# Designs tried in a protein design run: designed miniproteins, single chains, continued (4). Part 32

Each design is a single chain, and the fold is of that chain. pLDDT is the mean over its residues in the fold that is shown.

## One batch from the design tools (miniprotein)

Design m13081
Fold by ESMFold2-Fast:
Structure m13081 (fold): chain A 81 residues (1-81)
Amino acid sequence: SPVDKAIDKAKEFVEKLLEKYPDHPAVRAALRALDRIRENPALTPEQKYATIKQVLDRLAEELPEFKEEIEKMKKEIDALY
């Protein structure tokens, strides 16, 4: 589904950050949050998109050097729905 593609794109980006920062708590938290969004039956697709963006925004706040890459990711996610 388009929402699964959005989660996969966000997760791929976060996994690349985890390779650079394997013990960073914000990166690990983002990865867990994305998995929880995928598995949450209470969230509609629209709510899943909104929550993915919130996870990415929080990650940009914690890792401002990746803010531009995160903004590009958010735009790619917006193009999926």
Scores: mean pLDDT 83

Design m13082
Fold by ESMFold2-Fast:
Structure m13082 (fold): chain A 70 residues (1-70)
Amino acid sequence: SKELEELKKAQDEFIELFNDESASEEEKIAALEKTYAAAKKFLKSRGEYTPEEEKSLDEQVEYLKELIKK
């Protein structure tokens, strides 16, 4: 699906930036937020956007933001 392709692309871009020591904190956070938005769209497109999935996704995003800011 288009949503799955967008999610995979955003995830790959985030992983590349996260592993790039020269990338700015702002670039890494922007890529993470883009991945988060794509993941929400994907789950909603499948009718799988539940409170449990939202909580899991939010916890993962907060953890990664903390790592980027260190």
Scores: mean pLDDT 83

Design m13083
Fold by ESMFold2-Fast:
Structure m13083 (fold): chain A 58 residues (1-58)
Amino acid sequence: SNLAESIERAELAVELQRERLAAGERVTEGEGVRSVNAVGSGKTLEESRALIEKARAE
C-alpha cells in the first residue's frame, strides 16, 4: 500500500497547477486532469517534483 505516495502525488499535482496559474496560464478543465495524470501514474516522486520545477522555471 502506497497511500503516503498517493497523497504526495496529489499534493504535487496541486502545486503544479498553482505554479502554472502563477505563471499566468489560464486554468481549464483539461489542465487539471493533465496535471494529475502527469504526476500520477508511472512516475517516481522525483520525476513529479521535476515537473513542478520545470513549470516554475517556465
Scores: mean pLDDT 59

Design m13084
Fold by ESMFold2-Fast:
Structure m13084 (fold): chain A 75 residues (1-75)
Amino acid sequence: SMTEELIEKAKKHLKELLEFIKSNAKKNPDESERGIEKLKQITDQFFKTFNVSEEVKKEANELIEETKKFVEKAK
């Protein structure tokens, strides 16, 4: 369905945005941390809007948490 394709594209874009944040973590750790928090808020709203499966939610949240830990270690 179009919704399933949208979710897959959103997941791919989330990964790209998180990698961009990781690449800037050493230069701008505070901005990177704020960026992750904003992406988490956007991701949670997306999950609610499209009734995303628990499996996809878990995968996305794990990526966000791993990226947050990476940024914290870069400080």
Scores: mean pLDDT 84

Design m13085
Fold by ESMFold2-Fast:
Structure m13085 (fold): chain A 55 residues (1-55)
Amino acid sequence: ATLEDAAPFLERLRALSPEERRARYDALLARAQADPEAMSPEEWAELLALAHATA
């Protein structure tokens, strides 16, 4: 996943509250740690976008 792949997610994620973004980030990060091979490219792009939104 690249920043360009994350662009569509960034607009939607900016509409979420800080609490919602954190919860979504934690859930995706937990999935990535438990089973990284099962994550879709879209899930990786969303995780990258959430990391940018919380920085």
Scores: mean pLDDT 72

Design m13086
Fold by ESMFold2-Fast:
Structure m13086 (fold): chain A 77 residues (1-77)
Amino acid sequence: MEEELKLIEERIKELLDLLKKIGAPEEELKKIEELGKEILEAIRAGDKAKLEEYAKKLEELLSEVLEKHKEEAEKLL
């Protein structure tokens, strides 16, 4: 469990670094980081319902952030 939590935490950090490079603002990065923290807490608590809910919210937020910032990434390239 702890090892799986560490892997997920590392994935979240990698994702945040990527989003920062494409110009995602701090407020959006913070929202993703907070959702990641909630996912880790749900896993730790064994709450499958919350895990599914937060994972869905993270996926939706990521999709929205990438959609908004793909134009910024394209403009930079």
Scores: mean pLDDT 74

Design m13087
Fold by ESMFold2-Fast:
Order: C-alpha cells, then sequence, then structure tokens
Structure m13087 (fold): chain A 90 residues (1-90)
C-alpha cells in the first residue's frame, strides 16, 4: 500500500505540473493572437495544448484507477484485520 500511496502522490504532482504548462500555453496563444503572430506559430502552440491536454486526461484516468485500488486494498485490509481479531477472540 505504501508504493500505491507514493504513486498517487507522484501522479498528483505530475498532473499539477501539466495543468500549469497548459495554463502557460493558453497565455502564449492569447499573446500570439494579440500580437498578430503567423498562423503557423499559433497552430504549433495549439498542437502543444492538445498534446498536454491528452497527457492530463491519461494521468487523471491513471490517478482515478490508483485511488480506487488503494480504497479497495484499505477496505479489504480492514476487513481481514477484523476477521483475524474475531478468530483470536473466539
Amino acid sequence: MEELRAEIERLEEELRRLEEELAELVKKIEEARKQGAPQEEIDELLQREMDVGVQILELAVRLSIARRELAKLEGLSDEEILELEKKRAA
């Protein structure tokens, strides 16, 4: 369970970093449009925004799965501990 908790923490950190990168890309796109940058430059920024968005989605799915697995393991562990204690008390 410690390894799974560490994985969740790392996934949360990576997700925050990608969300920050996405916010920076949005600002760069807005600035480029405001300054009349070439469409090619804007298209490259839009492609990067899409790529980062896909990475965020993938990490969010992985984080959701990891959190669900941790909850399941914690639930099963508690149930197993209770069953073991009942067996020793009998």
Scores: mean pLDDT 78

Design m13088
Fold by ESMFold2-Fast:
Structure m13088 (fold): chain A 91 residues (1-91)
Amino acid sequence: RIEELKKLSKLIEEAIKAVEQGDSKKALELVKKAIEEVKKSNLPEELKEQLLELLKKAEEAIEQGDSKEALTYLRQALGLVESEIKKLELE
């Protein structure tokens, strides 16, 4: 579970970087990989649905060339993943 979240976090971080660099093809590939990882994961259903919604909206924004919108959704998704990692790694 933590390993799944860390892999997902890395994919989203790389997607953010790709969007920032104007590499829409790489950004789309990374977002699609992140979506597939969420679908396969054993994450809580609520978190899974929230992540899928945000990642699909990011995918749509990238396809439309809206980097600002894409970054907003990707950062929100990353925040959810990082929050869940912190909950699992607490103390």
Scores: mean pLDDT 83

Design m13089
Fold by ESMFold2-Fast:
Structure m13089 (fold): chain A 97 residues (1-97)
Amino acid sequence: AKGPFDELAEKILKMPINDRTQAINQLGDQWLKGSMVARTMLVTIGLKAIEKKDEQAYSIVLETLEQIAAKAEPGSVLEFQAKMLKLDLEQLYKKVT
């Protein structure tokens, strides 16, 4: 069954490319500020992009995760989580494509 996060992720993925990129980048900035809701949304968008084979949305999510890791304090939990999430999404994408 689709939850509220799944519905919002699908809505974001249906946005025009520029609006979608801005929304995903804003979620990255919110996670950098400590929003766990923003983290859950980024995970959900990444998973939905892979499921739909939306390579452009998948690439934006990965770029956003790289930017989060780069902006996080070196050795922080946030840096580790952003790097691991990127790796997990890349591994999943390779299995589906």
Scores: mean pLDDT 86

Design m13090
Fold by ESMFold2-Fast:
Structure m13090 (fold): chain A 98 residues (1-98)
Amino acid sequence: SMEEEAVEQARKEAERLDKLSDETINKVKEAMKQSPEEAEKVANEGIEKLVREGRRLVDFAEKHPAAKEIADEALKRVQEKIDEINSLVDKYREEAEK
């Protein structure tokens, strides 16, 4: 059915967002080896991309209600990863300023 196709597409996009979140965290950790400024830049660029891609999934779910639960759960995970990234950058800056 069209609903099953929408659910499958949403699951695929959710998995892609999860991978992007993990890649963003890894890039931030690598940037932390350079400087706090580079870590913050990489984090901000990655978060902007996560927000943009998450919004695309929200827009998709608004047109395909069957995908809403998958989209909502994926966005919750993305927000948790954004919070983790911000926490990592903040802790790194705190340690660097000691």
Scores: mean pLDDT 86

Design m13091
Fold by ESMFold2-Fast:
Structure m13091 (fold): chain A 77 residues (1-77)
Amino acid sequence: MKKEEFKKRGLEIAEETVKRLVERGVISEEEGEEHLKAIKETIEKAVERYEELEKEAREGLELMRRRAQEIADRAER
């Protein structure tokens, strides 16, 4: 679920950003489509990496929480 949500939200933000840049005349419509394609590919790669990072972050947080508890116990001693 979180991967699909992240991908959807990323694409929506990218589409809105590109649309705004085209409306402001900063980039052409064709350039906007090329940028959107590149962003979509980047988001797909980021989503795959996100799942690996989420696992690592969850394990890291658990280890940090355990470490914090050990430090608290030592501080009282």
Scores: mean pLDDT 72

Design m13092
Fold by ESMFold2-Fast:
Structure m13092 (fold): chain A 86 residues (1-86)
Amino acid sequence: MKPSVEVLSARLEAPSPAGREAGVRTVLRIVNAAQEAAANGSGGTRTVRFEGTTPEGARVSLELKLTGVTDEELEKLRKEMEELLG
């Protein structure tokens, strides 16, 4: 089965155009990191949820279904998200 990332839910609330742009970049970074984690292809299917606020004040809520992610790659992804969303 191909490794995959499926976006189940995405919500972005931003107080300004600059905040919205920052929020979009953060969402893309999360999705790209999730795709890289899934590309290692040796894990099962997992659902993960990321919520937080970017430094620019954009509130991000993202729920992803990941196929092929290992526990180690999931832990790396969580750590990266904590750094992005505070």
Scores: mean pLDDT 75

Design m13093
Fold by ESMFold2-Fast:
Structure m13093 (fold): chain A 89 residues (1-89)
Amino acid sequence: MPVFRVTATENGGDTTVAVEAPSKEMAEKVAENIRKNVPEAKSAFVSPDRPNTVIVVFEGLSAEEAKKQVEEAIKEVYPDAKVEVVDLG
């Protein structure tokens, strides 16, 4: 059962979601699915400095809405995935 850690941060109308995947291959598959199937995502890419991490940027979504969209996209690729949502205080 793969475990994904999801963190969302709101910045002046944009929401950035970071997804920590168990592997770079899993991160790439999640990023590809978000680019294809999440129209609200302005961008989705694997971090060059953290190859297991996907960065997703949303415009006009709250942190809660953005996390929900990302969790659904993860489970479309990995239906057995456990998604751990982390609140950054």
Scores: mean pLDDT 81

Design m13094
Fold by ESMFold2-Fast:
Structure m13094 (fold): chain A 88 residues (1-88)
Amino acid sequence: EEVEKLRELLLQSAYLMGLYGPLVVLGGPPEYAKIYAEAKRQYDEAFEKLKKIYEEQGRLDELEELKKEAEAAYKKGIEETIELYGFN
C-alpha cells in the first residue's frame, strides 16, 4: 500500500515537472512555477522514501527500474507540453 502510493506520487510528480517545467521557462503564469515546485518537492520526498525501502529490502534492481519509469514519465510530460503548444 505505502510503496504503491509512493510510486504513484513519484511518477505523477515526474510527469508534472516535465509538463510544467518548459512552461515556467517560457514565462507562463506564476501558478505554473508553484505547480512545478510542489511536484519537485513531492518527487524528492517520494524518491527518498522508496530508495530507503528498496535498499532495506535488497531490491536495487527495482530502484533502477523505478528511475527509468520516472524518466519516461518526465519525458512524456515534456512531449505533451510541446504538442499542446506547438513548439516544433
Scores: mean pLDDT 83

Design m13095
Fold by ESMFold2-Fast:
Structure m13095 (fold): chain A 98 residues (1-98)
Amino acid sequence: MEELARRLEEIVEELKPVAEKRGEENPEQAKENAYEMMAEAYRRAAEVLEELGLDPRLVELFRELAEAAERGASAEELQALQERLQEVARPIAEEIEK
């Protein structure tokens, strides 16, 4: 779990300055920029999860989130996918932490 947390933190640290710069340069495209950064973050997270050999359901959900963000899915659809991800992740985290 520590390795996963560290890799996810690295993704956030790498993407945060890029997202901030894009928002500063193109504030009128904030929604599009946010979706693009979100898609990239989810793709990188899916790659990390696959490399670590974690549950393939988590990998698939992160890929679905990346695809949804890339095609500009509604906030409601993205929220539903995120909620499903949390439901799948919780028992897996508990299984590791027993």
Scores: mean pLDDT 71

Design m13096
Fold by ESMFold2-Fast:
Structure m13096 (fold): chain A 72 residues (1-72)
Amino acid sequence: MVDETIEKLNELIEEAKKAGVPQEIIDELNRVKETLEAAKKAGLDDETLQQLLDYANEVIEKAREAIEKVKA
């Protein structure tokens, strides 16, 4: 779950950079990735991890929309 979301973030960051998406969006994706990596390392409880995953998915959706608009 967490590892899969981190991999999705890595792929999306690379795609965003190639598409020429604003740096602010790339920075937000990197921040979310670092937060998930830190949370996994810290061994946070399932409820807290789920809240972070929900937030990560929200950021992923926004970034995908931005990438699609830039590519159009």
Scores: mean pLDDT 80

Design m13097
Fold by ESMFold2-Fast:
Structure m13097 (fold): chain A 111 residues (1-111)
Amino acid sequence: SAEEAAVVDSALALLKKLGVNVSEETVQQAIEELKSAGYPVDDPEAVAIALAVSVKTGTPVTKVYPAAVVYSGTKGRLNAEDITAITGVPRPVAEEVVKVAEQLKELKEQA
């Protein structure tokens, strides 16, 4: 759909800013996996953060995504310990979500 295409394009642009070299097809596949798992995929920032962490840690995107959604939805107010307590995502994965999200925030401020 046009809405899904916009999320894909936005997430791919954010991934490029993070230095994560993935194809458009990889982003599309990740979105379909997240939708199949019952997750909302309307936030391209959460998708980009989750996929960047997934690529870096080898953790499936569906297991990272709850941490990325909670972090993005709370506008970065939660630390890794809070995210782990809320989502059940392992602390090292939650720490990587916070790190990648803060890196993306800094890159957006430089653009």
Scores: mean pLDDT 85

Design m13098
Fold by ESMFold2-Fast:
Structure m13098 (fold): chain A 98 residues (1-98)
Amino acid sequence: SEADELEELIRNGKISLEELEERLKELAKGESTVSEESKELSIELLLEKLKGKITDNEILARMLEAQGRPEEAEVARAAPSFEEAVEKSLALREERAK
């Protein structure tokens, strides 16, 4: 999905702030794996915070919430750095897959 592709770009650090804003605007227009309410809330908050108020951890966490992965989002948001947010959220996903 578009949201999954965006998550991959965020985790790999291969997306600029400008590209992220464009992708979020596209996601807001299209169908998504998230509920209508969750999608609207997450995208609106992300667009507001992209005006220089949000950290990379919070952007990742909001994307995970939008994808229906709140446990991963909580871990990412609580991490002390973006690198740890990526590592800890992926570790939780792997642990739950076992």
Scores: mean pLDDT 66

Design m13099
Fold by ESMFold2-Fast:
Parts: C-alpha cells; sequence; structure tokens
Structure m13099 (fold): chain A 67 residues (1-67)
C-alpha cells in the first residue's frame, strides 16, 4: 500500500520536474518539497496522513540513494 503510493509519488515528481535526471539534480530540500506536492496530487482519500508522510519519506530516501 505505502510502496504503491511511493511509486506514484516518484512518477509524479518526474512528471512535474520533467524527468528523472532533473529530480536527481535537485537538492534534498527541493526533492522533499516536490515529493509533498506530488503526494497532494496522487494520494487517494483512503490514505491516512501517517501513510502519506511515510510514502513521501521513502520516495525522497530512494531518490537520494540514486544520486
Amino acid sequence: KVDELEERIRAEMERIAGGRDKVLSLSIGEQAGLARLAAKRVAPPDFTQEEIDEAVRRAVERIYKER
């Protein structure tokens, strides 16, 4: 469930930024802000704020590990 939201958040981040390479070039703070914006766009209403926050954290952590 949270893993699926993480995938959606990362995909939406890439869409907003214009590609994975652009997301990877952002600072950690910019990546966090973008992940929160993406989550607002893609999170279904049945997700709790705790699950959304965890998915955002995982998305940012996964991107940070790729750089």
Scores: mean pLDDT 78

Design m13100
Fold by ESMFold2-Fast:
Formats: structure tokens, sequence, C-alpha cells
Structure m13100 (fold): chain A 64 residues (1-64)
């Protein structure tokens, strides 16, 4: 299967920071979201054109 490739930037992200998810497959999809306020490691998966991506880890750190 040609699963779409997903990247998250920035990673690690600061809690509440805007992050950009980019899925690259037959089409490119860009999603902007806010990182959760609760620090931790999150597993993100995107579906693009019926194909499910590999999970990508987003590490959320507390504000310094």
Amino acid sequence: MAAPEVTVSPNPAVAGEEVTLTARGASTVVVRMRAPEVPGTYSLTLEVDGAVSEPVELVVVPRP
C-alpha cells in the first residue's frame, strides 16, 4: 500500500503552540492545529484519499 507520509512541525511542540501537519501522497494535505495544553507524547494519523498514514509522534513539552 502507498500510505501517505505525514510530518509534524515543530516537533517537539510547546503546549498550546500551533503545529502544522503535512501529509504527502498522491495529494498534499496541510492541516494546522494547536498542540494540546497537556504535555505528553501523542500519536497522530491522517487519512488522505482513503489511504491511512503511518502514525507520527508529536511530543508536547510544557512552556519553559
Scores: mean pLDDT 77

Design m13101
Fold by ESMFold2-Fast:
Structure m13101 (fold): chain A 72 residues (1-72)
Amino acid sequence: GAHEADRAAAGAAAYDPSPEVLAELTKAGRAMRAGDREAALAHLERALAHAQTPEGRAHLQRAIDLVRAGGA
């Protein structure tokens, strides 16, 4: 569900707390709350582009996959 994507995003922030990743995660969370799944995916993909750690990238990829799957 949506809370699993939120947990994956929180994991990404914990392992890759760069300002660029955090800014894009904040925008993705706002888009998800607004029901704008397309905007949320775009922001998560930008966060992934800024991710510096393998762990941060793995958590961001999980968040992207969960959003695409409809929170399955």
Scores: mean pLDDT 77

Design m13102
Fold by ESMFold2-Fast:
Structure m13102 (fold): chain A 100 residues (1-100)
Amino acid sequence: LSEEEKKKIQELLKELQELKLKFADAVENNDREKALELAREIGEKLVEIASLISEELKKEIKERMEEIIKALEEGEPLEEVFAKLQELLDYVMEKVDEAL
């Protein structure tokens, strides 16, 4: 990774942390529509990070985010969806650490 790419990843990780806090608030308030909007934004940032690492990771993260969004649309409990999203965030952070 170039220095510019590393800086972009750090910026995206900061944005993801803020979106994660907003998602937690949506879960606490049982606001499914807000959680769905935030999941889409989180997905965009995760895919952008993944694309800077590899095309394979980008494809994997896209598919996993589509599953999370589908779970939200199908009415899965918000707490369970949040747990899945947290697992995906942790996975991407592990891949970032390996790439740095």
Scores: mean pLDDT 88

Design m13103
Fold by ESMFold2-Fast:
Structure m13103 (fold): chain A 55 residues (1-55)
Amino acid sequence: VASAAEIAALFDLLSARIDELSPEQRAQVAELMERAFQRGRITRAELAELRRLLA
């Protein structure tokens, strides 16, 4: 799992860019973020996917 500070920084970046993603990427990012938020944590695999979707 990632640190809380790293998760917060990543979500800030995602929020800034999510509107510029394709509809498919936006949906995938939103689902990953919702799952992580509901669990109160995010896995390293999910962080890697989020970074790829941002790129």
Scores: mean pLDDT 70

Design m13104
Fold by ESMFold2-Fast:
Structure m13104 (fold): chain A 71 residues (1-71)
Amino acid sequence: MVSKQVADDYIAAIDAYEEAKKRISDEEQADKEGIERAVKRGVPRSIAEAAVRATRSSPGSSIKKTLESAS
């Protein structure tokens, strides 16, 4: 269903968001910073936004494991 490139982009966006959360205590600012960092790393904005939204309801590690299985 998901191409390997899209899965890799999603994982990169999750990593950027988790890095932002560790450094920024404000959740709204962490969301914005995570998305911008992912976009700067080459992740499409729509995928970065979707990844950040998904990680708010599920652990990033769990999402990564699922995406790796889909690759």
Scores: mean pLDDT 70

Design m13105
Fold by ESMFold2-Fast:
Order: sequence, then C-alpha cells, then structure tokens
Structure m13105 (fold): chain A 94 residues (1-94)
Amino acid sequence: MPAHVQRALDALEAARELLSGVDPELAARAAKTIEEFRRLAEVDPERAMQLAQEAFAEFRERALAKGDTATAQWFAELLDWLRDQMRAHGWPVA
C-alpha cells in the first residue's frame, strides 16, 4: 500500500477509535468506511481517497455540531492533508 494511502487508513482507524466513546453511530459508520477503503485501496486508490475525504468531512461536521472544536480541528487538518495528496496525484478534490 502506498504511504499516503496507508496514512489515510491509519487516520480512519484513529477516528473510529476516538468516535467509539463519543458517537457510537458514527463510529459504526467509520468501521464500514474502513472496510470499503481497504477493498478500494489496492484496486482504485483515487476512489479510496475520495471515500476518506467524504468521511472526514462528515466527522468534522458532526464534531462541530457537538461543540467539540478540538476534534473538528483534527479532522480539518486531516482534510487539508488529504486534499493536498489528491491534488498532487491529479485526482478530483471534493
């Protein structure tokens, strides 16, 4: 797995763990996203990275809605990094 794809996967796993104690519904969605990401990462890394971008955007919105500014900032930083990676590869940025 390319280093940037592995980093996105590691970030999704970290997000799932963080959310498990705060938002079980969103943590379950993160787990499903991780399974799909793992399937896509080896065959369609562009789609995998798009899936990660959509997931982090949703997690950020939910954190902001709950007033969790620190978690929202962490997801914002992940989104900026992910968008930079997608641009570097010439992939569409959502």
Scores: mean pLDDT 81

Design m13106
Fold by ESMFold2-Fast:
Structure m13106 (fold): chain A 84 residues (1-84)
Amino acid sequence: SVAEDVEATLEKAREMIEKARQALAEGNVFEADVYLALAEIYLAIAKKSLPKLDPETREKFQKEIDELSAEVDALGAEVAAARA
């Protein structure tokens, strides 16, 4: 189903965010940047599928996307600071 596809895509986004966090902890700023870029791609794919869902399910996934996007932005700021 579209909902199952969105959930699977968001799980991949979470995996990329966790890999970015681990790379930053290890001082691998370039690898962290790559994983964050991949997370943004998965979030964009998930967001594209939202109009195909019922309003209630759409609202739930929109909240998850917003939360994950905020986490990507925060980690992206850490990457930018480490590169300065």
Scores: mean pLDDT 89

Design m13107
Fold by ESMFold2-Fast:
Structure m13107 (fold): chain A 109 residues (1-109)
Amino acid sequence: MDAIVEVALAALDRATELAEELLKENPEISRYELIERVKEAITPELEAALRAAGLSPEQARAAAEELVPVIALGAVNVAESPEENKETALKIARTTVEAVARALARRIA
């Protein structure tokens, strides 16, 4: 189920861009508020993408519930990282998201 992994990684890229934009608009935003705002924005987008990839509405919702926290945390870690650390933070985030997405794909296969 490469489609779930691809959807999850695309959502991470989108979440990272959003987290960076939110930090630029409000540099004093708390980590908690930033994570929550990223989760709120990404959840409906991820559910829609998972349904488009062939998951039922129930499967897409359950998958999003597991993926959204990992994606949001990874995205915020990248956005908050100093420039010299962003590449390492992104590699860690991508590896974690991919691992969760692959485990999820095995369960719903």
Scores: mean pLDDT 87

Design m13108
Fold by ESMFold2-Fast:
Structure m13108 (fold): chain A 104 residues (1-104)
Amino acid sequence: SELEKEIKLLEEAYELLQQALDKVRGMTPEEAREVIRELAEQLEALKKKYKPTNPGLQALLDRIIAELRRLAEDPSVTKEQAITALENALDAVRAALDRLKKES
């Protein structure tokens, strides 16, 4: 079902975000930007794989990907800003996942 696909997409996105957050905490800002760049590409790949039709989910993923790309391209970004952005993305994905699971 579409709902089941969207739940799997968000679960995989959550796992990728959590792995990136764990890596970034032990890295330099330059290394963290590379992890965030790769994460944005991985989230784009999930969008292409699952092709979500839910407008709210599309908007959420697009917002997260755009923010991650901004952070990856800005050499002035601090590690603390990168960590905060990843934590905010995790919270948003968790909230969306909880909402969709109540509909299943």
Scores: mean pLDDT 87

Design m13109
Fold by ESMFold2-Fast:
Structure m13109 (fold): chain A 93 residues (1-93)
Amino acid sequence: DFEKKKKEINELGEEVTKALEENDLKKAAEAAVRIAELAKELLETYGEEAKELAYLVADSVRKVAERLRKLGASKEDLERIEKAVKEVEELLK
């Protein structure tokens, strides 16, 4: 199941890229939130084994949020991303 969730994260990363190319900021934000949620699930299930992937996800989601902020994404979408990535970062402490 770890490899399946990792594949889902990679596919969602491609969705973020495509949504940004299409200027679909809401879709990019939704995909970024789901990536963070999957990383949280992996940390909760696999602990230490998932930490490297979760660090990479947290960094990537933070960068997506910064890009979305500059592109004019809604405050609501930015707050959803912030909440999701903070939950991952809290588990990495």
Scores: mean pLDDT 88

Design m13110
Fold by ESMFold2-Fast:
Structure m13110 (fold): chain A 64 residues (1-64)
Amino acid sequence: GLSAEEAARAAGLAAAEGDREAAIRYVKQGSDSVTDRGLAVAIREAERGGSGSRVAAGVLTGQR
């Protein structure tokens, strides 16, 4: 699987393409829990202002 950081970047790219399912799958690969670890990493990356990571944070925090 991917590390949480790698998963957040991959999820950001997938979300930018409009593929939310792929984004969630990437986060799951980098986390024992998509909600806890992946979300925390995505938010942290977004706060750093990284390209794509803001999209990842939006996907992971977004409620359906």
Scores: mean pLDDT 59

Design m13111
Fold by ESMFold2-Fast:
Structure m13111 (fold): chain A 69 residues (1-69)
Amino acid sequence: EEERRRLRAEALAEALKKMGVSDETIEQVREAALTDEEKAGELVKKILDEFNEKRRSGLDEYIKEKLAK
């Protein structure tokens, strides 16, 4: 339970660090993951949404429409 939350927090921190996220933001996500998974999810979603928007902004929408048809 508690150990599983720590492992998840560490895994998230490691992933975000590899993405180049600031140490301050990583610490916020890590602390949230230990105490409140919903807050951690919201923070991670915000970070990933920003990175995904940059990565997928044109190409992803094109692929999505092509697959939807």
Scores: mean pLDDT 69

Design m13112
Fold by ESMFold2-Fast:
Structure m13112 (fold): chain A 74 residues (1-74)
Amino acid sequence: MAREKFRKYLEEAKKALENGDYDKAIQYAREALHAAPTPEEIAEALELLSKVYEKKGDQEKADAFRRGAERLRA
């Protein structure tokens, strides 16, 4: 069941990002992060958070989330 919640929230976050609703995208991406059952899925949620913060102009947070995801994959 956790992976179903993860995918649902990740999909909602991607839709919000595509619509330019960055605050909603962050909310759903954080929900996906909390529901992520594996390191791979944690990395996927962190990568999405990085993209959203980059589009918001918060480069420091974007870089932090990107590095977090890279360390989980390395």
Scores: mean pLDDT 82

Design m13113
Fold by ESMFold2-Fast:
Structure m13113 (fold): chain A 68 residues (1-68)
Amino acid sequence: SPLDTQIFQKVGEILREALAETDDLEEIRARVLAKLDEWAAENGLSPEQQALARRFALAELDLIAKEQ
């Protein structure tokens, strides 16, 4: 859906910003999840949409951890 695409794009943006600022995986994870929660609250995302956003973020973070 268009919303799923927007969530995925936002996760990618937040992740790129975190990666540009630090190489500490724990700090990257904390920053990504915090920024995503802020964005979700500001945009009035439902619990289901918030769960989808968190799922995308955790999947991307898992891939990054496996590549290091």
Scores: mean pLDDT 81

Design m13114
Fold by ESMFold2-Fast:
Structure m13114 (fold): chain A 57 residues (1-57)
Amino acid sequence: MVDQSVQQARDLARQQGLDDDTVQRITDAARQLALAGASQDDVLSGARTAATHYKSR
């Protein structure tokens, strides 16, 4: 489950056209959430919020 959630978060960040550094930051944050026991939906929701935040900067 952790690997699947992390992969989906990474793919989402890439689809948003973010640079490799930002994609890696979102991927790392998603991995930490998944390891802390967050659900797949919560990990993906967090990744979407982070992607929007980084894209706005």
Scores: mean pLDDT 77

Design m13115
Fold by ESMFold2-Fast:
Structure m13115 (fold): chain A 82 residues (1-82)
Amino acid sequence: MVEELEKKLLELSAKAEEAAAAGDYATAAALTKEAARLMEENMEETIELARRETGVEVSEEELKEAIAKALAAADAAEAKAA
Protein backbone atom coordinates (compact mmCIF):
# COMPACT_ATOMS: atom_id res chain seq x y z
CA MET A 1 0.00 0.00 0.00
CA VAL A 2 2.38 2.61 -1.34
CA GLU A 3 -0.05 5.54 -1.00
CA GLU A 4 -0.77 4.78 2.67
CA LEU A 5 2.95 4.47 3.44
CA GLU A 6 3.66 7.79 1.64
CA LYS A 7 0.95 9.57 3.64
CA LYS A 8 2.19 8.18 6.96
CA LEU A 9 5.84 9.00 6.22
CA LEU A 10 4.97 12.59 5.19
CA GLU A 11 2.86 13.06 8.34
CA LEU A 12 5.59 11.66 10.62
CA SER A 13 8.25 13.80 8.90
CA ALA A 14 6.18 16.99 9.25
CA LYS A 15 5.44 16.30 12.93
CA ALA A 16 9.10 15.51 13.64
CA GLU A 17 10.20 18.80 12.04
CA GLU A 18 7.59 20.73 14.06
CA ALA A 19 8.69 19.04 17.30
CA ALA A 20 12.38 19.79 16.59
CA ALA A 21 11.57 23.43 15.75
CA ALA A 22 9.75 23.67 19.12
CA GLY A 23 12.78 22.21 20.94
CA ASP A 24 10.99 18.92 21.70
CA TYR A 25 13.87 16.71 20.56
CA ALA A 26 12.55 13.62 22.38
CA THR A 27 9.28 13.70 20.39
CA ALA A 28 11.16 14.51 17.17
CA ALA A 29 13.47 11.52 17.77
CA ALA A 30 10.53 9.19 18.50
CA LEU A 31 8.71 10.26 15.32
CA THR A 32 11.88 9.87 13.22
CA LYS A 33 12.46 6.38 14.65
CA GLU A 34 8.83 5.45 13.90
CA ALA A 35 9.24 6.62 10.27
CA ALA A 36 12.52 4.67 9.93
CA ARG A 37 10.95 1.47 11.30
CA LEU A 38 7.93 1.87 9.02
CA MET A 39 10.29 2.17 6.03
CA GLU A 40 12.27 -0.93 7.12
CA GLU A 41 9.05 -2.92 7.62
CA ASN A 42 7.83 -1.85 4.16
CA MET A 43 11.14 -1.91 2.27
CA GLU A 44 9.62 -2.84 -1.14
CA GLU A 45 7.07 0.00 -0.94
CA THR A 46 9.81 2.39 0.28
CA ILE A 47 11.93 1.59 -2.80
CA GLU A 48 8.87 2.23 -5.02
CA LEU A 49 8.23 5.58 -3.28
CA ALA A 50 11.87 6.59 -3.81
CA ARG A 51 11.52 5.82 -7.53
CA ARG A 52 8.32 7.88 -7.79
CA GLU A 53 9.73 10.83 -5.82
CA THR A 54 13.27 11.04 -7.25
CA GLY A 55 12.97 9.23 -10.59
CA VAL A 56 16.14 7.37 -9.58
CA GLU A 57 16.45 3.66 -8.83
CA VAL A 58 17.60 3.30 -5.22
CA SER A 59 18.99 -0.01 -3.97
CA GLU A 60 17.75 -1.73 -0.79
CA GLU A 61 21.30 -1.37 0.60
CA GLU A 62 21.28 2.41 0.01
CA LEU A 63 17.87 2.76 1.70
CA LYS A 64 19.02 0.68 4.69
CA GLU A 65 22.08 2.95 5.04
CA ALA A 66 19.89 6.08 4.86
CA ILE A 67 17.51 4.61 7.49
CA ALA A 68 20.47 3.77 9.76
CA LYS A 69 21.76 7.35 9.47
CA ALA A 70 18.30 8.72 10.30
CA LEU A 71 18.10 6.48 13.40
CA ALA A 72 21.59 7.59 14.51
CA ALA A 73 20.57 11.25 14.09
CA ALA A 74 17.40 10.60 16.13
CA ASP A 75 19.45 8.93 18.90
CA ALA A 76 21.79 11.96 19.00
CA ALA A 77 18.82 14.37 19.21
CA GLU A 78 17.22 12.30 21.99
CA ALA A 79 20.51 12.33 23.96
CA LYS A 80 20.59 16.15 23.75
CA ALA A 81 16.98 16.27 25.04
CA ALA A 82 17.97 14.35 28.18
Scores: mean pLDDT 77

